# Designed miniproteins, single chains, continued (5), part 89

Each design is a single chain, and the fold is of that chain. pLDDT is the mean over its residues in the fold that is shown.

## One batch from the design tools (miniprotein)

Design m19084
Fold by ESMFold2-Fast:
Structure m19084 (fold): chain A 143 residues (1-143)
Amino acid sequence: MLLAGYAFVMSREEIEEAARHGFEVVGIPRTPSVALPREEALELLAYAKSLGLLAAAVYLNPTAEQIAEAKAMGFDVVGVIGPVTPEQVAAVHAAGLLAGATGGITSAEDVRAAIARGVDVVMTAELARLDPERALAMIRAAN
């Protein structure tokens, strides 16, 4: 069963919004240029889990070291920004994490293309913020 995610959360209020709309996963950005400090990311991770959400560490191009760090921090998912490769999915699964796709997911065709690459989670960023019900309906209609 494909999980629906809210791609980029930077605050408790955004995590609460994702939970209220019925997203199952929240994406916390971990790319160095936009990542919150480790302590703040761990606080948001713990808060998301306290609300019954899974937490995704979101990267542009996750390295093996970044996947291992996400697991060590207690993330459930590694999310990839842009086109996910089967090799990236396999590396995340080998670490015992769920593989997520985000960035460029704007249609049910994009969701089906992500599923065909073996992802467990589809996350939307802009569409989830602008129209969360439409984002969820789009992900669920492609499953």
Scores: mean pLDDT 88

Design m19085
Fold by ESMFold2-Fast:
Structure m19085 (fold): chain A 93 residues (1-93)
Amino acid sequence: EREELLKKIEEETPKLVEETAKELEKEGKKEIAELVRNLKTLEAVEYFQAIGLYLTTKSEEAKKRAEELAKKLSKEEVENAEKLAKEAIKENE
């Protein structure tokens, strides 16, 4: 079932977040690395992906997904993920 896959992803999320942050620090992007480390939950990672997709594609589906995920997150988690998405887009230009 998808629940087993989601549990595995949730268990791996802290490890993937830390590996991503270390790679960014190696590139001299320490501030972005700190924002990545603040993605403490699977929902925060999903929100980051959804808001990033909305900011790049203007997809209404991505916007709706981000709004639904934001209801499950603290204001601080939402602001952190949005700031990370904006910085990641800026760096990839």
Scores: mean pLDDT 76

Design m19086
Fold by ESMFold2-Fast:
Structure m19086 (fold): chain A 85 residues (1-85)
Amino acid sequence: DKESNLKALEELIKYLEELKKKVKNPADQAALEKAIEALRRLKEAVEKGDLDAAQEASAEFVEAVNELSEELQKEIREFIETLDT
């Protein structure tokens, strides 16, 4: 469902923006910014029905998350699980 996917992406973007305000490590802040930018591109791709762009943005998001500390990676993955039923 496109609407459910867009809502989940918007909630995840908001969560990461708030998380970025709380982290002090510059490397984690940079990785979170990359993740946020990737999710914004993913949201646009989903809105346009561009599956290739959505796949590319999704891969960029995963790469950015993998640049974060293990603790932040776990926190983000646990949050994502709350967005899917």
Scores: mean pLDDT 84

Design m19087
Fold by ESMFold2-Fast:
Structure m19087 (fold): chain A 71 residues (1-71)
Amino acid sequence: AVDKLSPELQAKYEALIRSKSAAAAIFLGAHGKNDSEKLLGAMIATKIEDETMKELALAGVPQELIELAEK
């Protein structure tokens, strides 16, 4: 849910969705320093068309953040 992110992370999410950056989603999901960065990674990952890359991007993200990203 975009509204659960800070305004700075909302702007970053918009930019990353426009670029369709699977690499950025994988990095943020696996290496995000806090739950907000991991949530941003999960939100981008849900837009990845390749199912294998989507699963890889969501690896290591807590289940509650994945569920929040899908809403």
Scores: mean pLDDT 64

Design m19088
Fold by ESMFold2-Fast:
Structure m19088 (fold): chain A 72 residues (1-72)
Amino acid sequence: SLHELNQKLTEAARLMVEDIEEGTEKAKELVPEMAEIIEEGGKRAKEAQEKFGKEAREAMALETKGRVAAAL
């Protein structure tokens, strides 16, 4: 169902963000002299992932509304 797909997409996005956060912290530990650059990279990756998730959900919602309107 569309609801199940949205739940899975939301959970996948959450896990990816958690992995980015954990990976960023571990990378800063390994290369502390580049911590500022690593932190910025992690922040950008997180923002890109959140934006993609929002756009995907909005696109799916519009497709669903269009199909319902066409059936009426």
Scores: mean pLDDT 77

Design m19089
Fold by ESMFold2-Fast:
Structure m19089 (fold): chain A 54 residues (1-54)
Amino acid sequence: KRKEKLEKLREEYKKRYIDQYLKSVNLTPEDIEEFKKYPIDDVYREAYRKLNLE
């Protein structure tokens, strides 16, 4: 089911991509919508605020 796949992808992203992604990319409103689909940790929420995603 899709929930299982999303759960695993979120964990992978947290370890490999999301921190790098948030630091290096200029996100569009479309990209912000994608990030809202994932639960984020406190550290990533701080990055979200700095990128004006919160």
Scores: mean pLDDT 56

Design m19090
Fold by ESMFold2-Fast:
Structure m19090 (fold): chain A 97 residues (1-97)
Amino acid sequence: MEEAKKYLEEAIEFLKKAIEAVKQGNRDEAIRYLIEARGALVQALSLTTNEKAKELLKKAIDYVDKAIEAVRQGNFDEAIEYLKKAIELVKEALKEL
């Protein structure tokens, strides 16, 4: 469980960096951070056996995927809202571990 927590903490930091990149209009940097965050969430999901944490992480990954598409389409406000939801879900998953 300690390894899963580390990946979730990394994911939160990358998601925060992605929000800042989106606010600055840096699409390529935002997408890079989102891919890093998604990778960390997938690793955390593979390491957890807690069913509630799995549900929360799957939902967080879905919001990250929606944020990536929003960034690609130039819908930056929508991307930021999806990322805020993803961060809340990851923080909730951390409490379950």
Scores: mean pLDDT 89

Design m19091
Fold by ESMFold2-Fast:
Structure m19091 (fold): chain A 80 residues (1-80)
Amino acid sequence: SIEELLKELEAVQKELDAFVAELKAAGLPSEEQVAKLKEFLRNSTPLSRLLLEMYENAASGDIPPEVEELFRKVEEYYEK
């Protein structure tokens, strides 16, 4: 049902919040945490896919300026 899907989205939102907080404080999270996050984001909304792509590009070191700017905006959103 929609209610069950919303609970899954809440779990993803909590993972994203923790992920953004760790990125701000320590950079990239551990490989185990990355694997867990990827499992949640892989079949999610276009926004979740964007966040995953941003993370993978950051880890590889070839980040487009547009992605960097979007990343900064996401962090600002979570700082509220």
Scores: mean pLDDT 54

Design m19092
Fold by ESMFold2-Fast:
Structure m19092 (fold): chain A 98 residues (1-98)
Amino acid sequence: MVTKYLEEVARLEKGQSLELGAGKYVIHAEEDSVVRLEVLEGEATVTIGKDEPVTLRPGESLDLKLKKGETAFIDVAEGAKVRLTVLEGKVSVYKVDV
């Protein structure tokens, strides 16, 4: 089986934010957390657990409600840029290396 590599890019606490460029990312909830994802440029697609993927366009936002130990997957398109803001809890952000 092929194991995907994950590179830790940040750990974020309540009130902290991070901008992400093009790429595939995993957000892991260290605690019960609420993370706001805002698309600044281009498109991003978000998948939480078994939920259907949601595609967001510039100026759109989505609040990700994650239980401790849950993950969200974010696919940021080429030329796109998103901002993550932790509203509650604590998360780790990883980049998927392909």
Scores: mean pLDDT 81

Design m19093
Fold by ESMFold2-Fast:
Structure m19093 (fold): chain A 97 residues (1-97)
Amino acid sequence: SLEKLIKVYEKVIEFLESRDSVTVAELADIFAEAMKEVGIPFDSDEQLRKYARLDVLNIVRIALLFDVTDDTVLSGGAKERLIKELKRMIELAKKRA
């Protein structure tokens, strides 16, 4: 549901704001844990982690306007742009809920 997606993004923003830097891989792990916490159903933990990783890669690419890998470090302006994009996605989800 859109309400669960909003809660995932809010938890991810809280994590990003608590850290000076984070890797894309670490961000994907936090996405997966947030998705589990809000009760998004998946057939397996493997499917959940795969989906979380793809979602994170897409969001980061949109926010930064360039390709990223699991080892990409997000800090300073890149981290702030990602937080801004997540907040924008929350607002879009709220308008559709």
Scores: mean pLDDT 82

Design m19094
Fold by ESMFold2-Fast:
Structure m19094 (fold): chain A 94 residues (1-94)
Amino acid sequence: SELVKEAIELAKKIAELGEKEGFEEAVIFGREAVEVLENLESYPRELRLKALEQLIAQAKQLAKLAKEKGYEEIAKLAEELAKVLEKLKEEEEK
């Protein structure tokens, strides 16, 4: 899926910027999101939907935390990742 590839690239960028800026929460989330997304197709559909819901919630939480701490670029990437994950979830619900 092109949406999965886009989500993986956004998660990688979040982790890379987190490392550069010393924002550990972005590094941890970004790396975990990459691992989940790379293995997403190996999960049963109901577990894929739950994984996507969890990643969406975590991405939104990271965006809020990044804004509060002044990591504006990480916040934007996390918001974009949440949007891509929402689209991916909609495709999985069909």
Scores: mean pLDDT 89

Design m19095
Fold by ESMFold2-Fast:
Structure m19095 (fold): chain A 82 residues (1-82)
Amino acid sequence: MSEMIALAGEITRLAREQLSPEAAEEVGRLMEEAVRAAAKGDAATAKRLLDEVLRLAEQEGADTSRIRELAERMKELAEELA
């Protein structure tokens, strides 16, 4: 769980740097929900929320390469927790 929380924090930091304040706030909310879903063993919900974060970043025209890399690692951890 500590690695999952650290990755969520890094994605939220990148969102604040690259996205509008409104989109960054939404990414933070989705990250909290994804971490909670993973903690419950709900990998499907965690993955869906991570995909929504990537969609929001892409809509804002951000460079999603790093966010995608971090999100994929979070998806792997969610599967391990399930």
Scores: mean pLDDT 82

Design m19096
Fold by ESMFold2-Fast:
Structure m19096 (fold): chain A 66 residues (1-66)
Amino acid sequence: MNPIIEELKEKLVKEAGMTEEQADKFIELLQKNPEEVMSMSDEELAEKLGVTVEQAKKFKEIVKKL
């Protein structure tokens, strides 16, 4: 249990409108290669996770606040 990861997941679901499964996929990618994930375009990140470009952009903003 990582409290920062749980907080990130809650914010992704509530603020970015993601499902819990989509939030888990974002967190997995971020844990494996955070620099690559943050350097991806919003479009590329959206395609990888099956979310909208707006949701991918919101994810990056939430991560920056952590």
Scores: mean pLDDT 78

Design m19097
Fold by ESMFold2-Fast:
Structure m19097 (fold): chain A 88 residues (1-88)
Amino acid sequence: SEEKRFEAGEVILRQGDKVPAYYKVVSGEVDLVDSTTGEVIATKGPGYEFTQGEIAKYDAVAKTDVVVEVSSFDELVSKTIKEAIDKV
């Protein structure tokens, strides 16, 4: 897993984009913003997750300084399957 740091006001995910990895908020607060209206729909804190492969319904914007743990489910699944099935 990799940790990424975002400063207040930085965009973590953009509305309509496919989430590229598993994202978990470790610290700080994230605003979920409708990019069409600019309205803050919700504020999420530590423990909130974005699942790899989901389409981002809202912009995820750092409200404070934020730390996100990033894990690639595709890499984890690929590694596990390769170790179990394809030993090369």
Scores: mean pLDDT 76

Design m19098
Fold by ESMFold2-Fast:
Structure m19098 (fold): chain A 72 residues (1-72)
Amino acid sequence: SHLEKLKQELIEITREILKLMNSDENLTPEQQARINELLSKLQQLLKQAYAEMSPEQLKELEEELQKVIDES
C-alpha cells in the first residue's frame, strides 16, 4: 500500500514534468518554477524509494519510470 502509493506518485510527478517541458518551446517563469518544484519532489521521493524498496521493487520502479520517459 505505502510503497505502491510511492511508486504511483513517482510515475505521476515524472509524467507531469515531461508534460510541462513538452507543452511549449518557450517556458514561462511560472512554468519553470513549477518544473523545479516537481523535480525537487521527485528527488525526495526517489531517495525514499531507494531507502525503503527491495532490489526487485527498485528494478520494477526504474523500468516503469524509463518507460514513462521513453513514451514522452
Scores: mean pLDDT 81

Design m19099
Fold by ESMFold2-Fast:
Structure m19099 (fold): chain A 115 residues (1-115)
Amino acid sequence: GKAEELLKEALKEKDPVRAGILIANALILAAENDPEKARRAAQALLDFAKTMKNPEAAAILREIAELVLELAKEKDIIKQIGLKLRIIGLGYDLGLVMSLEELKEIAQRLLEALA
């Protein structure tokens, strides 16, 4: 699906901020189209956060996971827009605090979670 396509594009990125934004958009698409896939993706982010030595990166991953789960159950269009903007901004922030290698590992684990 489109979420998996964005994660595959993230694996080809050379800029960590661009990779983070692609990951964020893939998670938004999962949340909007398949709540069960969104739940598995959020769990993969929480599991990855536990392996992070950088506490800032771990905190951003946990916040993205929480927002993805909230977006998956949200019915109000304006609240959905606000959640999407927050998720995209956190994807940008993730690109500032994580290496490209770590972001590609996240993208790969998310591809596995969405399978």
Scores: mean pLDDT 92

Design m19100
Fold by ESMFold2-Fast:
Structure m19100 (fold): chain A 93 residues (1-93)
Amino acid sequence: MKEELEEKARALEEAARLAREGARLIKDGSNVEEGKKKILDAAETVGRVYSEELAKKYKKRIEEGTLEEQLKTAEELARMADALSGQYRSQAE
């Protein structure tokens, strides 16, 4: 339904924002733990609205990965969330 697709799009837009914000916190070193938490929250949103399997994969990379892997994961998550939100908005129109 149109409203459901719009809600999913908004949730994914917020997930993309959180992933980018988390990456910024990690890059500048101001609060790496808060950065990781924001990226995990973004992955959880993707799991809820799109794919729990994919979200588990991203969460594992963030929890077990190096700082470089965490940043790459955040970038992938943000790009995917943006792409999916755009698709859902297009379907809602």
Scores: mean pLDDT 83

Design m19101
Fold by ESMFold2-Fast:
Structure m19101 (fold): chain A 107 residues (1-107)
Amino acid sequence: MAREFGNVSVSEAEVLDPEDPDRVAYRGELVSATIPYSPEAEAIVRELLARDEWLTRDEAVEFAKKLGLPDEFIEWLKEHFARVRLLGYVRVGDTLRLLWVAERKPA
């Protein structure tokens, strides 16, 4: 399912098994977010990448609030996802573009 929340877009993704590219390692949502650049925002993003681990839902909500992501996205995240991981970021002018992966809660 594809969804948009202002400066955040969410799409379905399948991650392939590195040992067998014909196998899906997991199914989840790919989350792309564009936020205004600040040194403080980049420091938060660098901290998340340095952890190199899955964030719990509550941790993900805390960081989404710190990064100024839309309230509608934060509420959707609370309802639908078990955990998220930051895959990377790039700076484009006065913005940071963030790429996350999120695992949904079981239906």
Scores: mean pLDDT 72

Design m19102
Fold by ESMFold2-Fast:
Structure m19102 (fold): chain A 77 residues (1-77)
Amino acid sequence: SSSDERVDVVFEVEMPNKEKAEELGRRVKEYLESDPGVSDVEVSVEGNRVIAKFTVPAGRLQGIAEKILELKREVEE
């Protein structure tokens, strides 16, 4: 169900290496920044880990999480 409540989200994703983490971080940042419902986008890479912080309407969280996992799979291939 859609909710008017906004949630602060932190995703931490581990990649096989730093180069893949940097590529995923770029793609996730581009995706999140392209969505007008997403705010406070901050994406950082620490070694082989991608840390994405952002704010979204609670009702959109599942779709965004699924898209981030899809991007992770594409970068790992």
Scores: mean pLDDT 82

Design m19103
Fold by ESMFold2-Fast:
Structure m19103 (fold): chain A 132 residues (1-132)
Amino acid sequence: MDPIVEAMILEGLILNLVSGHFGPGYPDPNATVPKVTDEEKVVEALELISSLLTKEVMEYVSKRAIDKLVNAALSLLSESERVAVAAAFLLGKINSLIPNEDAYKALKDVAENSKNPKIKEAAKKALDIGGY
């Protein structure tokens, strides 16, 4: 797929994730914190965003969109197991492509202090992700 087209899709997915909007109409462009109203849709969005994140696509994604994505994923680390695991892997991918101190610190904290073994393992694996 064309990396410019993938970047456009990615920015739309980031906006949908942050607004919690997965139906008809327009997402709120000023939303900063995702609302987990549909866990399956949030996990699908995190996994799809993660699959589209490559070094090539990142050249066409705005810093503002990436900052929104990082902040959204950071807040989702405290949600359900499925959402937190998906968010941890997404933060690991972002950090491997563009070093992000907030993402690294959050993953390290979750890897050391999480009481959920699956979330803890996901954060450890996310920290160990070698670059794209």
Scores: mean pLDDT 75

Design m19104
Fold by ESMFold2-Fast:
Structure m19104 (fold): chain A 61 residues (1-61)
Amino acid sequence: SISEEDYNKLSSLGKKVLDALLKNPKASNAEIAKAVNVPGIGEETVKNTIKALEDNGYIKR
């Protein structure tokens, strides 16, 4: 779980990736990239964003 304060400190992309993972925790990086639907954001950027969220303890995969 993430606190409201920590959530509000996330980048726009970080918030979208976290929201998509909370909606579908089993989604692949490619599925999350599609769900986020931001121009120029692909699977690699999503993978790096998920890793950052996991390293900060906000998610566990």
Scores: mean pLDDT 79

Design m19105
Fold by ESMFold2-Fast:
Structure m19105 (fold): chain A 93 residues (1-93)
Amino acid sequence: SAEKLEKMRELLERTLELMAERLKERGMDPELVERLRELILRGLTTSDPAERERIQAETEELLKELKDPEAFREAAEEAVEEVKPEAEKLAAE
């Protein structure tokens, strides 16, 4: 349903916001974190395969600039765990 798709998008946006907060708390450059968040959101929401490939390449290049790549992985895992109960409820609908 349209309502379920909207809730999935909202959950995705919140997950990325939580990830961004965790990265900033770990001392990562706020501008770099916000650019990364925008690229990931666009990559996951675009229906154009060519745009997705371009965004993926840009994201990978940006990730190479990270001083602590492990912090990115940990922040992503923490954000996913935080939203997991809501994601499971939404999946059951």
Scores: mean pLDDT 78

Design m19106
Fold by ESMFold2-Fast:
Structure m19106 (fold): chain A 90 residues (1-90)
Amino acid sequence: MKVIVLKHKNAEEEKKEVIEALKEMGFEVVKEIETDETDVEKIIKKMKELSKKYNIPVVAAVSLEDVSEEDRLKIIDEGVELLFENMPKL
């Protein structure tokens, strides 16, 4: 399954961890996109817009220096939802 990674400018280490986890799960990272956005709602909106534009699920890598733990979990949840929307229905 193909996936796009939306990376925050400061989240280089988090991006590497996300990409490795996705590869271990059998996903192919086809595109990496950088953002300077730190507002959670705007990050989620950007993830949805990119997923719609490319017809590929989007996950985001963000730094806890720029985003709270609660907001990071919201971003992770959105990525998981976008992944499931593109999986075959059982």
Scores: mean pLDDT 79

Design m19107
Fold by ESMFold2-Fast:
Structure m19107 (fold): chain A 80 residues (1-80)
Amino acid sequence: KLEEFRKKLEEFVEEQKAKLGDSTDLAKVREAMREGIRLLAELGYSLEELREEARRGGAEEVAELIEEELEEERRRRAEE
C-alpha cells in the first residue's frame, strides 16, 4: 500500500519538523532523519535497498545516513 505508506511517512516528517522547531542545527536534522530511517526499517523496508534508491536519486546525504544506521544495526547485532 504505497499511498498509505506515503501518508504515514509525511505525518512522521511533519512530526519531526514540529519536534525540531525552527532549529537549523544540522546535528538535530541528522538525528530526525535517522529516526525516520529506523521507522522505515520497522515498517519492513530494507535499509540496503533504501540506501541504493537514495543514491540513484542523487540523495547522497540520505544514503550516507542510511549507511550509518546499517553500521549501527550491525554493531548492535554483534553486541547481542
Scores: mean pLDDT 66

Design m19108
Fold by ESMFold2-Fast:
Structure m19108 (fold): chain A 87 residues (1-87)
Amino acid sequence: SFDTSKYSEKELELIEVVQRAVEELRRLYEGEDVEEAEKRFDELLKKLEELGADPKVIEILRKARELILEGKSAEEIEKELEKLLAE
């Protein structure tokens, strides 16, 4: 159950935008609608910045897109993102 009373409107919007960005990353990974997914992903990153998202979250999402477009495996993507989180 999603308990919205624990979150501000801004925090709920941040969660929604991150979820949308992750869906666009899935599309890129699966080769679905790649050009449109890249454009939507860039628009979602800009929205996250405007909402004051943690710069680390934005950095992780950008790195995930880079690795996906380079054709890295899911295991390689996870390992690189874990390194970024540890910094």
Scores: mean pLDDT 80

Design m19109
Fold by ESMFold2-Fast:
Structure m19109 (fold): chain A 95 residues (1-95)
Amino acid sequence: EKEKYREELYEKLKELFKEGKPEEARKLAEEADLSPLERRALLELAAIDAALESGELDEAERRALEIRRAEIERVLAGEISAAEATARAEAETAA
């Protein structure tokens, strides 16, 4: 399932940001078999989560990132729903 692929990609991107390798994270996201919006959303979400997990942010920075994270999650959910609808339509035409 593509859902497992997205989860694996997200974890790899987050690890790269934690290691201080943002360019490698960007390259990995660009090579992913996902829509451009899904790639961007996962890349941004991974970067935000890596920053939040660092424990080095003040309260204002944490709140700003949490708001941005929620916005990105909403965009990603929309892209996932669209991709699932397309996959189902393709399966119906193949039958």
Scores: mean pLDDT 75

Design m19110
Fold by ESMFold2-Fast:
Structure m19110 (fold): chain A 63 residues (1-63)
Amino acid sequence: SEFEERVKRIEELAKKLSLDEVQEILAKAVEEVHEKYGKETKQEEIEKELARLVEKLLKEKLK
């Protein structure tokens, strides 16, 4: 699936960063998704958006 392929890309990008940098990116992504979608949004849609944002932030950090 596109989600599984995105997770693989995230894992490859995360290998290039420290654990602290990865955790900061994850925390930022979770906060942004929570603010945008709220508590009652479908779990599957939240997971897809979270993965998309994590990939974006990891790519930006590696520039």
Scores: mean pLDDT 78

Design m19111
Fold by ESMFold2-Fast:
Structure m19111 (fold): chain A 61 residues (1-61)
Amino acid sequence: HMTVEEKLAELTELMGEIGEAFRNKDFEKADEYAKKYEELVKSMTDEERQAILDAAREVFG
C-alpha cells in the first residue's frame, strides 16, 4: 500500500518524467507516463484526491 504522501511523490515524479519526455521529443514515453499518472489518480480515494488538491492550492493559490 502507498501512503497519500507516497502517491503525491509518485504523481510529482510522473509529471517530471512527462516533461522530460516532451523535452526529448519522446512522445511515446510521455504517453506511457501520462497513462500511469491517470491510473494512479483513478486508484486514489476522494479523501486522497482532496488532500492533493489542498496541497496544490497552498502552492499555486
Scores: mean pLDDT 77

Design m19112
Fold by ESMFold2-Fast:
Structure m19112 (fold): chain A 98 residues (1-98)
Amino acid sequence: MKPELREQEAVTARKLIDWLNKEADELLKKARDAVENGASPEEVQALKREVIRLDFALLVAEGLASLVDPETAAELRKQIDELRKKLDEIWELVDKAS
C-alpha cells in the first residue's frame, strides 16, 4: 500500500469534481436562460457540446475514484452521481430550447 499516491489521486479527484460543479452550475444557468429567452440552433449546439465535454470529464473523475480508498471512493461516487443528474437536467433544458 502506498498512501501518498492514493492521497494525490483523491486530491486530484476532489479538485476535478469541484471544477465540474462550478462548470455545471454555469451551464445550468445558460440552459435556463436559453429556455426563457430563446436560443439559436447554433447556441443550442454549443450548449450540447459543453454537456458532452463535462460528461467526458466526469468519466475521468469516475476513473480517479476507482484508484482511491473505498471510503473516499464512496464519497466521490455520490458527488459524481449528483453531477450526472445535474448534467441530465441541463441536457433536457437545452433540448426544450431547440
Scores: mean pLDDT 82

Design m19113
Fold by ESMFold2-Fast:
Structure m19113 (fold): chain A 109 residues (1-109)
Amino acid sequence: MEEKIEELKEKVLEAARAGDLDSVMETIREIAKLFGVDEEDAEKIATYASLALLLLPEEQARRAVDILVKMLKEGKVDEAIELAHRLAQAAIMGNQEEVDKILEEAEKK
């Protein structure tokens, strides 16, 4: 399981760098389904996380994926949705300081 998750994390980050929204969304849905997330919640995570990851620089995108995967592994589905949504909003606004703050706060959990 861990090896497949690491492969999917890298696939998300490669797709995000390429600007491939469809591949980012598909891969995030696959990760969510591996952790038993239902279709509706998987779609919410994929939607918000894809928006964030396409706009974030590589270092922050990698941190975001790491935190989201950790939350899903721990069964924290609602927290993963909220994190993805907050990151998407901050990224769309171009608020780099807010992105860093969101990531730092999430990493302390």
Scores: mean pLDDT 86

Design m19114
Fold by ESMFold2-Fast:
Structure m19114 (fold): chain A 99 residues (1-99)
Amino acid sequence: LTPEEERDIVAALAEIGAAILRLTAKRSKNPKVRKYEEKAADLLSELATAIRNGDDEKAREYVEELKKLAEEMSKIPETKDIANLVKTIAERAEEVLEA
């Protein structure tokens, strides 16, 4: 894959992740879980936008915020699987931004 194609795929994965998290948040009855899911969704959408706009500096900032958020979410049983998804997308984005 070309670097441009890899960036497009990562941006698409971030948008899909955001959509999944928004749907999960609507079904979450635990306010703390919902807050984490909504924040992760917002950051994933912002990451996708930054990647598409070529704003690599902003994209790296969102990657770091997503990594920190995923670490916090990994400590909560209800968000552990979602934390792994968020971390995976953030790590793939970081890889593409370093290429």
Scores: mean pLDDT 87

Design m19115
Fold by ESMFold2-Fast:
Structure m19115 (fold): chain A 71 residues (1-71)
Amino acid sequence: SSKLERLKEKLLNGEFLSEEEKEFLKTLSPDQRVELLSLLNIPEMSKEEIKSLSPEQFIKLVEMSIAFSHE
């Protein structure tokens, strides 16, 4: 979707997420979460581990990746 594509671009540019974008992340399917995290600097995780993440854990990993890109 166009919303997901804009979000991917924003994350690749190291931009911090709005509250609306964090809420959108909670609506992503496990497969979409795997795709998104594959574009970010995150610890090595299996697809199964990524799919098992809670929405809160997933958002925290995305935020950590963004913060790390600003260091």
Scores: mean pLDDT 75

Design m19116
Fold by ESMFold2-Fast:
Structure m19116 (fold): chain A 81 residues (1-81)
Amino acid sequence: MEEEILEKVKPGSGVKAELEVDGRKITLTADGPGATALDIVRLLREMAEEAQKRGDLETAEAYRKAIEQVINEAKKIVEKE
């Protein structure tokens, strides 16, 4: 279900995920012609897994929160005309 919603968002839609990791503000955007919201979620999932493997649960949780943010933004775009 999540992947279906993310795939419906056009590349370059400007879907953003903002997160704070280790005191650094990181912004990820699906603003390029080859970058999709699905690609951002996949990247964030991999980053969350790596953080969890190294025992950095706070960082892993920040990435999971960013994934939820991207999914919610994608839903808003898809549910709008």
Scores: mean pLDDT 69

